# Designed miniproteins, single chains, continued (4): the designs that were tried, part 90

Each design is a single chain, and the fold is of that chain. pLDDT is the mean over its residues in the fold that is shown.

## One batch from the design tools (miniprotein)

Design m15317
Fold by ESMFold2-Fast:
Structure m15317 (fold): chain A 57 residues (1-57)
Amino acid sequence: SQLQREITIGVAEIQIAVANLVLEKAKTLADPEEQKRLEEEAQAMIERARARIAAAR
């Protein structure tokens, strides 16, 4: 339904915003390996959310 599509897109947009906050947090970490892990995790989150938005439209 249209409502389900709109909710799916909205949730995915929130997930992208959260992932961007994780990326900002990662930049403040002293450990390069932990920074890289969080950056990869956040990028994967953004990619999944973008795919979800594309599929819903």
Scores: mean pLDDT 86

Design m15318
Fold by ESMFold2-Fast:
Structure m15318 (fold): chain A 75 residues (1-75)
Amino acid sequence: DEERFKESLEFSKLVLEAIEAIKKGDEEKARKLAEEIAKKMGADAEEVLKKLKELAKEMSDEELEEARRELEKLE
């Protein structure tokens, strides 16, 4: 179960990093991260990017930083 937990943490980090890239206006980085997330999910990268953009609108910068700190504590 440790390997599955690490994979889940890695996935969560990718999601948060993608949201941060979207909030910073780094479209190239956001697209690349969305493609990586989509490959892990077996989903379409454009649909993943759209969902990440929606999440970025709902999440404040402080909430994003807190979520990242929480994930780092789990490592």
Scores: mean pLDDT 79

Design m15319
Fold by ESMFold2-Fast:
Structure m15319 (fold): chain A 92 residues (1-92)
Amino acid sequence: IEELEKEVKENPKDAQAWLKLGKAYEKNGDYEKAKEYYKKAAELGDAQAWLNLGILLAKMGEKEEAKEYFEKAAATGDEALEAAAKTLLDQI
């Protein structure tokens, strides 16, 4: 985690670095930090981060917020992300 935190400090506009940091915190069980960092990655244009944020929010019980982020992932123009997001929307 320290290496990933250093990476985002050196490259604060690198969406993929923020996505990796979010995944590390989620794996460590820190869902609040994972949410913050996924949101940062998504705001910087990582379409995968919208899907990851939605999945995390669904795990946290925030179904309505999760739906909003699945819709954002579906709207990115990536057919694989659209298919995945629509499948997840049908489950909640």
Scores: mean pLDDT 76

Design m15320
Fold by ESMFold2-Fast:
Structure m15320 (fold): chain A 81 residues (1-81)
Amino acid sequence: SLAEILKKLYPEAPDEVIERTVERILRWLKSEDPVARRIGAVELIRLFKEAGYSDEEIEAYLKELGISPEIFEQAKKDLES
C-alpha cells in the first residue's frame, strides 16, 4: 500500500504524518479534476520509484485507483521534465 511504501522510505516518520500524507495523495488521485489526478499520480510515481517499483507495477497500481493510462503517461512526462 502507499502507507507501507511511505513508512519504508521514511521509517522515522510518526504514523500520523504517514496517514496525513496518504490522505493528501489519495485526495488528489480521487479528484474529479484530471489535473489534480495528474498531480497526485506524479507524487505517487516519484515515491514508488524511490521504493524500487517498476513503471509497469506503478501503472497497474494507479489503474486499480482509477487513474487512466493517459494520466499515467502525462505524469511520467512531468517527472522527466
Scores: mean pLDDT 84

Design m15321
Fold by ESMFold2-Fast:
Structure m15321 (fold): chain A 60 residues (1-60)
Amino acid sequence: MLAQAAVEELKKMIEENPDSAVAWLGLGYALAQLGRDAEAEEYIAKALALNPDLADRARI
């Protein structure tokens, strides 16, 4: 049960809805679960750039 499938699904969601800050945040979390911390940080930063309020929530 790998987070890899979630990464692929979230990437497709972002292709359809690039303004979905929640999808970018979810992708970051899924990558962190896979141990890909550098990539996770990049996507989380993108989510926060789209919606800074997500930094206060720190959740899904």
Scores: mean pLDDT 73

Design m15322
Fold by ESMFold2-Fast:
Structure m15322 (fold): chain A 62 residues (1-62)
Amino acid sequence: AVTRTLNVRGVPVTVTVEGNKVTVTSEDPELAKKAQEIAEKAAKELGGVGGADYALGYLAFG
């Protein structure tokens, strides 16, 4: 599994990619749920880890 932690507007968001599964955790449940939805959609549409990396970029810059 690949795990990355990003700070989004002062909130730490941890993203774990395990094959085709993406799990997002954060202290902010709203941010975690939104990030997980984006990461899952990106992984499904763009294929695997590349989609997850795109979602992480969105979280870092959005």
Scores: mean pLDDT 66

Design m15323
Fold by ESMFold2-Fast:
Structure m15323 (fold): chain A 64 residues (1-64)
Amino acid sequence: EALELLREAQEALAAGDYERARRLAEEALRLAPDNPVIQGQAKQILASALRALGDEEAAAAALA
């Protein structure tokens, strides 16, 4: 479920597992494309993970 994926993505981000946080956030976006709350939370996690991985342009795009 998308909410569970968001929780796991937040935990991965806090643990410094940025690749895992990115993948989990992307999966949450795919599972709930029409849910604005989940989309917003997942985009923020994705942007944080991408920035930590050094991809500034992808991080900016994720917040669009």
Scores: mean pLDDT 81

Design m15324
Fold by ESMFold2-Fast:
Structure m15324 (fold): chain A 82 residues (1-82)
Amino acid sequence: AAGAPLSADTVAAAKELLEAAKAKDKEKIRELAKANRDTNPAIAEIADTGLETGSFEMAAEQAQAIIDHAAGRPAGRPLPAA
């Protein structure tokens, strides 16, 4: 994602998105997209893409990558296999 540096608020939003995507909770993902559209556009874009494509596993992977990157860990912790 091309965007601003990660903040603690962005990481918190990424954690919520990760949980919602794993649960396939479309309503929660939509709420997160709406809530983060102005404040954390990277999170909103991931959420909107997941809703548009139905690729919630990809949304969860991207959310996890944001969490790992913000923690100074390498991106790419995989999701559990489907």
Scores: mean pLDDT 74

Design m15325
Fold by ESMFold2-Fast:
Structure m15325 (fold): chain A 92 residues (1-92)
Amino acid sequence: MEKEMEASAYYLGGVVFYLTGDYEKAAEYFKKAAELAEKVNKELAARALTLLGESYYKLGKYEKAIEAYEKALKLDPENEEAKENLEKVKKE
């Protein structure tokens, strides 16, 4: 679907920004990827939300990071990365 392809493009753009340390742009792109993927590809949406949480964590926005990880787990309860990152941020 068009939305799924657009979501994939935002997801990949977010990964590039995350790897280059631009966590604000990474968060923006992962948020758009998750919104576009939510109804068409729950796995992609959960992955985008997990990286959105990681981006917020890098920015010190722990409350937003927790919200993103919880949303990822709601879409994909077996997402190990989201589980581990949620436990990590709750201890900070």
Scores: mean pLDDT 85

Design m15326
Fold by ESMFold2-Fast:
Structure m15326 (fold): chain A 73 residues (1-73)
Amino acid sequence: DDWEAKIAEYQAELAKDPNNAKALGNLAYALLKAGKDEAEAEAYLEKALAIDPYSIEAELPVAFYRLERRILG
């Protein structure tokens, strides 16, 4: 599965730099696409948005949409 490979790549990036907002956002998106834990994906998205909100909005529209819907109900 392509998304499982991407999860491994982004986890490796985060092992080098835990505050890499792009890697955090990409990991969250890959987790959602792979059907992994959505709460874990939301936690990574929230952390990424706290570091750099602009890069996440540009690269992760589907993950951002899911997060927004869950927060707003």
Scores: mean pLDDT 70

Design m15327
Fold by ESMFold2-Fast:
Order: sequence, then C-alpha cells, then structure tokens
Structure m15327 (fold): chain A 116 residues (1-116)
Amino acid sequence: MKPTPEEVVGAAGAYIAEFLGAEVDLTEEERKRMDAAIDYGLENLEKLSGTEATTVLLGAAVRAYKEGDKERIERIRAQAEKLGHPAVVELADLLLKGAPKETIQAKIREILGVAT
C-alpha cells in the first residue's frame, strides 16, 4: 500500500519526537509501517511541500543515526543539498561528525522552529 503524505510526515515526526526525548510506544509492526512510509517519502520528495520534505529528510537522518548507518546519512545529505535544504545538510554534517546528542537536538529544534 502507498502511504499518504500525512502518514509519511507523521512517521518522520515520530522518529524526530523520539530522538528529542518523547516516549513513543510502537509495536514492531507499527515501526515497520513507519519505516516503509519514510522510505516512500525519500523516493517521492518532489511530491511533497518544502516543509514536508524537510520533515521527511530530518526523520530519515535521525533514523539512520539511530541505526549507525553512516552511508545512509551521507545519501540523505546529498539529497538535501540537491533539493536546497541547507539546514538538513548542516544536521547531517553534525551526525557524521559525531556531535554530542544535545547539539544535534538543539539543531533539530532550531530547524523545526523556523520550518514549522
């Protein structure tokens, strides 16, 4: 099933909220659906608004960081640069450099406060 834009943005938002310290109680099946929704969003960024695309890129970067997948973070950085999301590029650079979690959280809050 193709996820809706609302499901894609919601999935990315849940990863962001969890990283920022919110308790997100998800079943394994719900997490698989969220992962699929984010993956669909990354393949369809051109169909999303600038704010929606920023949220999907942020959520995908946070997910990749949680998984320790540096190559995926680098791909997200390249997509963000190509599509003109400099704030996401800066976040990806912080993740790749192994910046403190508090620094990364502050950058995410800054981006959401400007983009939302």
Scores: mean pLDDT 81

Design m15328
Fold by ESMFold2-Fast:
Structure m15328 (fold): chain A 80 residues (1-80)
Amino acid sequence: SITDAKVSLHKKLSQLPQDVQDDVNDTVVSVIDSSIDDFRTVMTSHRQQIRQRYPQVPDSVLDQTVDAAYSYIDQLIQQR
């Protein structure tokens, strides 16, 4: 369900700094009316910035967060 996908995304986001959590949430809202490919491009850019600022954050955590965001977007698109 959309609720389950949102909860999963929020749990993954909780492993990242608040600024990143807010940015991802804003990005999901802003790109939901465009395409999932646009979201992937934006998230890839943000992922690189996070890695430079927080080199201790594993790539696997960022990948899991991106995957959770895609699942949430897919559920929202299906509801529209």
Scores: mean pLDDT 68

Design m15329
Fold by ESMFold2-Fast:
Structure m15329 (fold): chain A 69 residues (1-69)
Amino acid sequence: KVYGAVGSNPDPEASRIATLAGQVAAKLLRGEITPEEARKLLEDAGYVPTEIRYDEELGVVSVRAVPAP
């Protein structure tokens, strides 16, 4: 396994998805968007949301997506 940083991501799409998922999760945690709006944001970006979970009482958020075919 190679985890060395070379200044650029060899899979830029995976990096973009992770960044967007993190931003969406942060907005959900702040209560700025609903899970439905989070799903729409991922779909509008051309990704397929595989997991959107928000537990407001526990402050737990999980957001995952994959690239559309």
Scores: mean pLDDT 70

Design m15330
Fold by ESMFold2-Fast:
Structure m15330 (fold): chain A 68 residues (1-68)
Amino acid sequence: MEKKKQFLKEMIELALKQGIISEEEAQELMEKLEKEEDLDGLIKYLIEKEIEDGIRLIEEAVEKTLSK
């Protein structure tokens, strides 16, 4: 249980640092994590957001590099 919560916490922090989620969204996700309301749903949500923004992040990184 604690390992799963730590993993989710790290995923939320990573998503926030990457700008995938807002600080407000991160707070809501952290509250759900503390309450253990829907840990599997949290995992799905974060993975989906990471995949969606991962593609966009690569595109933006390439564009910024070429724009130098």
Scores: mean pLDDT 72

Design m15331
Fold by ESMFold2-Fast:
Formats: C-alpha cells, structure tokens, sequence
Structure m15331 (fold): chain A 59 residues (1-59)
C-alpha cells in the first residue's frame, strides 16, 4: 500500500498519482515514461511532486 502523508492535499494528489502510475506501469511503461505522462497531466506543483513520489515508490 502507498504510504499517505497527514497533509490531505498531498494525500489526495498521491492517491490519484498512485492510481495512474500503477495503471501506466501495468501497461508496460518504464518509470521514466510513466513519470513523463503524469507530469504532462499535472496542473499543480503538488500534483507534480505526487507523481514523482508515486513513481519512486512503485519502481
């Protein structure tokens, strides 16, 4: 299970990033490819940080 921080904004962002990263990796993408796609979808700095943390945790 992905460890979630006490900050609810980051926790929500991590849940979304984890869900998407897990899906991309399950499709055969590398960590670098998954992170690139998640960064393209990220509209905030929190979402970008969440994407990096999720991919790092899963790889």
Amino acid sequence: ALPLPADPVMAAALREAYREARRLLAQGLSGEEALRKLHEMANTEVAREAAERAVRFLT
Scores: mean pLDDT 80

Design m15332
Fold by ESMFold2-Fast:
Structure m15332 (fold): chain A 59 residues (1-59)
Amino acid sequence: MREKVLREVGLEIRIIGLELDIELAEAEGTEEGKKQAEEFRREKREAERELEELRKELE
């Protein structure tokens, strides 16, 4: 239980960090920044899926 709770907090922090990374990459206004933002969006989506599955386990 403790390990899963710590992982949940870690995933929440990761998602917040990725949201900031997406905003920064988009603000760059370049083709490279757009691609970077898309990669961060993919990583955020994966982290959100992991968080949802973990929360189901925690009840």
Scores: mean pLDDT 80

Design m15333
Fold by ESMFold2-Fast:
Structure m15333 (fold): chain A 65 residues (1-65)
Amino acid sequence: MEEEWIKRLEELTKKAIEAAQKGDEFNAGAYILAIAVYRTSAKNAGLEKVAEAADKYLDEAEKAF
């Protein structure tokens, strides 16, 4: 279900931004990597809405650095 993937991406993005804002660059980087992995998996599975959501969340998380 695409909703479950989007929810996981939202949670990962929130954690990445919170870690980056607190200066925890290692954990922020780990969460960003997790989002990138989910994006690639979604694209490979043909889940276009999830892939689009992942692209937006990845951009938001990267800008928090």
Scores: mean pLDDT 80

Design m15334
Fold by ESMFold2-Fast:
Structure m15334 (fold): chain A 70 residues (1-70)
Amino acid sequence: MIDEVKEEFKAEMKKRIDKDPNLTDEEKQEALEVIDSMDYGIAIARARREGRLTDEEYQKLVEEYLKKKK
């Protein structure tokens, strides 16, 4: 179920990237790599759902991940 939701989400995001007329082929490729890195986001969201992370810890990890992308 989680894998199905993940693949459906990736497919939808890839369609949006493909439809975006403001993105070059190189920018689309970089965006697809970002979508593939969503595995990390899904992993920490799952840890939060399983009670291994608090909501505050989850938000902090998301912010740290986004900062590392800079």
Scores: mean pLDDT 64

Design m15335
Fold by ESMFold2-Fast:
Structure m15335 (fold): chain A 57 residues (1-57)
Amino acid sequence: MKAVALVDLPTVPPSILGAKKGDVVEILKEYPDGDVLARSLETGETGLVGSSYLKRI
């Protein structure tokens, strides 16, 4: 499932997904606390990001 970053993503440990507003990411797994495991299609990096900062497309 694909999504677009709505803002530059502020994340904290354990993993940081660096993304800029407008970057497309692939959602790999959703967690019940509102975080998702995503892969940046711009950089290929995988990390955690808050789902509220993403718009699904």
Scores: mean pLDDT 71

Design m15336
Fold by ESMFold2-Fast:
Structure m15336 (fold): chain A 61 residues (1-61)
Amino acid sequence: MLSVGQLFERLLALAEEARRLKDEATVREIGEVYDDFVAGRLSREEAEKRLRELEERIKAV
């Protein structure tokens, strides 16, 4: 399981990659994961799961 710092670092890196690909929908979804996690609406485990799904989506492009 990722630490909070590692989760944020990977979300930031993924958002940078999505912006490079001009994938606005994925950038928005990454921002929602971050906001929901910070607001306590998403657990660390749920945020990590979402991150993995988004990483796989980006790698498939």
Scores: mean pLDDT 80

Design m15337
Fold by ESMFold2-Fast:
Structure m15337 (fold): chain A 117 residues (1-117)
Amino acid sequence: GPEVVESGGGTVKAGGSQTLTGKVSGMDFSEASIAWIREAEGRGAVGVAGISADGKKTSVGPEFAGRATISKDVAAKTAYLNLSNLRVEDTAVYYVLAGTGEAGLVMGEGVQLTVVA
């Protein structure tokens, strides 16, 4: 069935940058819309960024305005989230949601990003 595997987490200093990666299988990636969400202890789930199936429309959550970019590599079946100017409060588990109209919605198991002062 469809699955998502996130990678690129770890520990980063505040003010730094990090790229998170989501590899999607078991669905037509060219027809998949992708969203990144995060869940931080005490802060709940927050939308980080989204990209349309054709890659032409992107959105970024208010907490990440000017600090996040999202892209798709259809040939690699991979979505990228580039985060910059990281803050300690960006410490969270980051998840990919991938969906097509036919295949439905799939969520990965998440990747931990820890931002230290």
Scores: mean pLDDT 86

Design m15338
Fold by ESMFold2-Fast:
Structure m15338 (fold): chain A 74 residues (1-74)
Amino acid sequence: MKEIEEKIKEAKEILSDPNATPEQKARALVELARIYYSLGEKEKAIKYFEEAMKLVDENSPLYKEIKALLEEIK
């Protein structure tokens, strides 16, 4: 649990950082989505994956990876 709490804190710090790039924020949202899915918070995980997809180019490997993960958990 402590490791999960630390990862959530780190991801939220990236999301609140005005100097973080859209790609860094998308990766932080993916981490949050994966964490919340592991905690049984499926709907919250889906929301974070969808927010991450909005921050990256549709042709990027990251976008395609997020889309595949989202389809897996639906």
Scores: mean pLDDT 82

Design m15340
Fold by ESMFold2-Fast:
Structure m15340 (fold): chain A 105 residues (1-105)
Amino acid sequence: SMEEEKKKKEEAEKLLGEGRVLLLEGKYEEAVEKFQKAIELYPTAEGYNALGQALYELGKYEEAAEYYEKAIELDPNYKEAWTNLARVYEELGEYEKAEEYRKKA
């Protein structure tokens, strides 16, 4: 129902907020758990991008790229995800891919 959908969205948004606080505190593994729960309840480009950011901070660059790609698949206009993908591929030494993603931001 629309009411159940709204409740899931509101709960996911709360989890994203909690995850962002944990991310700022450097509690990256705990942030990942919050962002994963948010996406499970209500997948959004913002949620996928946030999970990617936490994984990037943990040095999990390939996994971070996967979630940034999911963010742009869901919303191709989510410019931050394109910029974050470029950054990941720079870290991986894939400079040609990084340039392609940077041009789409």
Scores: mean pLDDT 90

Design m15341
Fold by ESMFold2-Fast:
Structure m15341 (fold): chain A 82 residues (1-82)
Amino acid sequence: NIEEAKKLIEKAKELMKQGKYREAAETAIRAAMIALKTATDKDDILRAIGLILRAIGYMLEGKYREAAETAIEAAEIALKGS
């Protein structure tokens, strides 16, 4: 659902403003995965997948701010590809 992905992107951005980077990253990764299900453009899909994997990598390193920023970008690209 495109609308659900958009709401989660806004929630992730709000969590970022509150300094809740871990929660923002988790929320943004969920947004990106939902947005990816609606994507149809091949290049945008591949780019979004690459950014999701990078965001997960940042999560594993404890770099939650970078993870959130990267996952928000992935979600926005996936929505553009819809």
Scores: mean pLDDT 85

Design m15342
Fold by ESMFold2-Fast:
Structure m15342 (fold): chain A 58 residues (1-58)
Amino acid sequence: SNVDFGDKLRTAGDTLESLGFYEQAAELYEQAAKMIEPHDPERAKELQEKAKELKEKA
């Protein structure tokens, strides 16, 4: 499902963030948010905000 795929993208983003690849992690969080948005808009918003924060660090 889109939610399951979104969760996998978010997990990949978490891994890249832990390695210091902030720009790449932000891109994955944005993709995850897009997949999750129709099912959980609040969670998607949290991922979008996290992506924005990481782009500021990149």
Scores: mean pLDDT 83

Design m15343
Fold by ESMFold2-Fast:
Formats: structure tokens, C-alpha cells, sequence
Structure m15343 (fold): chain A 72 residues (1-72)
């Protein structure tokens, strides 16, 4: 099962950057698009790079799978 460490390693993100990504995903799930975009921009600034729309979708899927595996 994927872990949060596997996601971090796959996308080249540290714990702080991954935490900002996770906050963006949670805000999107809550319907708060403004907060979500602010956290995506925060993660990009911390990572020193932009995430493509495709990479954002991959990050959402990977993070959700990792969290669901821990809760199962």
C-alpha cells in the first residue's frame, strides 16, 4: 500500500511541502476553492516549482490512497 513517504519520494517533496499539498487537498474536499489554491501556491513556493494540473491530480490520488491505506 502507498505511504505518505512513498508520495513524498515520488514527487520529490519534503514533509513541509507535502503538508501544504495535503491542506490544499482537504480544502478542495471541503469546497473551499480559495483556501485550496492558497495552499497549492504555498506548496509551489516552498518546492520552488509549479505543479501542472496533471501533477495536482496525481498528488490528490496518491495522497488520498496513502491516507485511506493508513485508515483501513
Amino acid sequence: APTLKDVADEFGLNDQQLAAVWKAIQAEEEGDKETAENYWKRAEKLAGRKFSPEEREQLKAAMRAAIDAVRA
Scores: mean pLDDT 81

Design m15344
Fold by ESMFold2-Fast:
Structure m15344 (fold): chain A 58 residues (1-58)
Amino acid sequence: ANKDEIISKAKEIISSAKTPEEARKLIEKELLTDLKKLSEDDAIDVVTEISLELMKKY
């Protein structure tokens, strides 16, 4: 998956999760392997977007 696909999936997980802890665990379970395949710059972008979405929701 590319950076945009990972971000989209992460946002879907955050939208469905009831707590930030649940969201983080689901993201790790579903997306950690894909995140490890990204370049360092793309991984930073994804982590930044996830952090902003978590902060916005919770």
Scores: mean pLDDT 80

Design m15345
Fold by ESMFold2-Fast:
Structure m15345 (fold): chain A 55 residues (1-55)
Amino acid sequence: DEKEKQDKLREEVTELGNENDIEKWEEAIEKITKAIGPEAGEILKEKLKLLKESL
């Protein structure tokens, strides 16, 4: 179900938004990209980029 996959992506993005572990972010991006698709991975990559800029 695509809606369930999108809900899962939203949860992952929210969870990672409070995470300072860059390695954990990179691992999550790979898993989400494989499970949901490259667009989902791109969203997480964008969030990681913002995190790196704020560190």
Scores: mean pLDDT 71

Design m15346
Fold by ESMFold2-Fast:
Structure m15346 (fold): chain A 92 residues (1-92)
Amino acid sequence: SDAALTLARNVILTAKAEGGEVEVEAEGDTATIKASGLSVTQIIGFTLQGIGLQLDGHEVVPEIEGDTLTLRLRGLSAEQIAELKALAEALK
């Protein structure tokens, strides 16, 4: 899903801009993105976007723990997973 991938890219890039940490883990066609250092308003905004996409049938699950936002995306190609990992690694 283009919309779920766009959300994932936006979370990674925003966490980078805030000087936070981003981890991307993959298992099969599933990617788990963990972003720290986001503001409360950014966490709320991204969580609402994720819930909206989930309600619209996209395979995305947002979770919040303190200042950490986790997104789980399913149905991804190996190329899409590699792109998200490369984007997170470019944070240095």
Scores: mean pLDDT 83

Design m15347
Fold by ESMFold2-Fast:
Structure m15347 (fold): chain A 90 residues (1-90)
Amino acid sequence: SKYYELGAKYFLEGKYEEAIEYFEKAIEENPDYEKAYLLLAQTYIAMGNLAEAIKVLEKFLEKFPDSEYAESTKKLLEYLKSEAPEEARK
């Protein structure tokens, strides 16, 4: 997706707000685009917005329970919830 490529470019440039916009557009265009969810979560982590990162990762596991990325996503989610419990609300 062109949106995913633009999101990744902005993420690498540290332009996280623009990265989020493009990853959300990539997901809107293709809701099954697993990589867009994962980089969206990483972008929120880079911004220190752990609550939003957790929401994205929980939605990812709900939509893609059998994904090749499911195990690594579960481990990341456990880590995020343990590090910032007040920001990492259910």
Scores: mean pLDDT 85

Design m15348
Fold by ESMFold2-Fast:
Structure m15348 (fold): chain A 70 residues (1-70)
Amino acid sequence: MSKEEIKNALETALKNAESNPVVALAALDEVLKHSKDEKIKELAKKAIEALRNGDAKKAKEYIEQALKEL
């Protein structure tokens, strides 16, 4: 997966975190599987955990941090 594809997946997750968590989780799972950046992978894991706990706001914070790491 390219850096641009990782960015697109993170932006999809951010857009869908509150309105469609299933789409956000799928996008974050793609980031987790295909990113070579350990910091981005850890932030994606934290965002997934936040979404599983129903905390879309916290998930968005982690996704925004991952976008800054790109």
Scores: mean pLDDT 85

Design m15349
Fold by ESMFold2-Fast:
Structure m15349 (fold): chain A 80 residues (1-80)
Amino acid sequence: MKEEIIKKFEELREALRPLLTPEQVAHLDKLLEKIKNAKTRDEIVEAIREILHYINLHGTPEARELAIKAFKEIMEIISK
């Protein structure tokens, strides 16, 4: 589960790279490290919410649409 979530966020990060500044990509990398370091399901969910909130505030409309799609896929993984 955690590995699948990380993979989905890495895919999102690559898709977002041309749509975001290098500084914004670096912030996403720090948020991804929170998921990698998470010990509980609640910590993983919290880190996911932080990533989405960041993209929603700082991303372009296209970046937000990609994030929503990735979130849907990640929530399906968590729900298993």
Scores: mean pLDDT 77

Design m15350
Fold by ESMFold2-Fast:
Structure m15350 (fold): chain A 77 residues (1-77)
Amino acid sequence: MEEEALKKLEEGIKADRDGNYEQALKYFTEAADLFEKSGNYKLAALAYRGASVAARIMGNEELAEKYDKKAEELEKK
């Protein structure tokens, strides 16, 4: 689970670097879900922050705010 989550996070970072924000959003949200399920709230929050940035660049401010709120909640754990 952790190894798969890290792989998804790496794919998200690569997609973001390459300007593929739709793929970055997908990989960051997949990574965040896996980290959250494994109790790694710090990395889950980091992945949600990545998803928020990708969503915002794509013009979806509502989705960006949703992921920012998820990250803030997890950062309190």
Scores: mean pLDDT 86

Design m15351
Fold by ESMFold2-Fast:
Order: C-alpha cells, then structure tokens, then sequence
Structure m15351 (fold): chain A 72 residues (1-72)
C-alpha cells in the first residue's frame, strides 16, 4: 500500500515536473506530506486498504498541498 502510494506520487511528480508545474522542493515536501498521511491512516485503521482511485486521489492531494505551501 505505501509503495503503491509512493509510486503514484512519483508518477504525478515526474509528469508535472516535465511540464514545469512542480519544483524539486515541492516534490520533496509532497513525499513528506504523503508519509504523514499514511501514518495517520495507520493510526485510524492499521489494516486499511485503498482502491487504485483512492491511491491516485491521496497522491494528488499530497502534491497539491506541497505546491500550495511552497508557492513561489
């Protein structure tokens, strides 16, 4: 699950960096935000399971939050 979430985030980062929409600093922060989101989910339900659509949505949320916080 965590590996699938990180893979989805890394794919979104690569696509958006290629378009000049995300900086390396925003990418690093997005990974940190995703890790924190995963730890919070584990506290609520240690056996949590996500659909592919939910995985994409969480990865997108983490990246959008990082871009919002480190807006230039």
Amino acid sequence: MEDELRAALDKLIAERMAKGLVTPEQAELAREILDKMVEELKKINPDYKLTPEEIEALARTALNEAVRRLRR
Scores: mean pLDDT 79

Design m15352
Fold by ESMFold2-Fast:
Structure m15352 (fold): chain A 55 residues (1-55)
Amino acid sequence: SMELLEEAERLIREIAELAGIPEEVVKRTIDLVRSNPEDIELYVALARQELAELK
């Protein structure tokens, strides 16, 4: 869904900010998520876990 896609993009950007990941890598990751909407729930779950570990 659009809401899950927005959540995934938000989490990816937060992880990138905390981990110092370059914007080019962030853009590619977001493009990958947008290209595979059937996997969006998995991406959100993995991103939430990663963000929790980085905080």
Scores: mean pLDDT 78

Design m15353
Fold by ESMFold2-Fast:
Structure m15353 (fold): chain A 70 residues (1-70)
Amino acid sequence: AEAEEMLRKALQAAKNGDVDTVRKIAEEAEKKGLTFAASVARGAANLVKQGKYDEAVAFIEGGLAELRAA
């Protein structure tokens, strides 16, 4: 699914410390109307901005688990 693909890319970017890519994914998800994925990616970008990289990764993994359960 598109939302899952976007969060999977956000997860890799967060693991690499690539804040800009996580932000771009959040913006792209919002433009595509993927509200849940956009919210997860935006939250993760805020955590990375705060230096909370492990928390950002965990947040995206939680979002992916929610999408897979739906």
Scores: mean pLDDT 83

Design m15354
Fold by ESMFold2-Fast:
Structure m15354 (fold): chain A 49 residues (1-49)
Amino acid sequence: GMGSMYVYALRYGVTDSVKKGLELLDQGDYEKAREEFLKGLREAEEKAK
């Protein structure tokens, strides 16, 4: 749906927080990766305003 595309677009135009989350996910630290992704999501949401 439209919401899915919007989230994807925000996630694709990523901040350093999302890059860090991807590194942690690659290392298998899923819990820390989640925290960084949430931080990146908040930053993207703020920029989208």
Scores: mean pLDDT 66

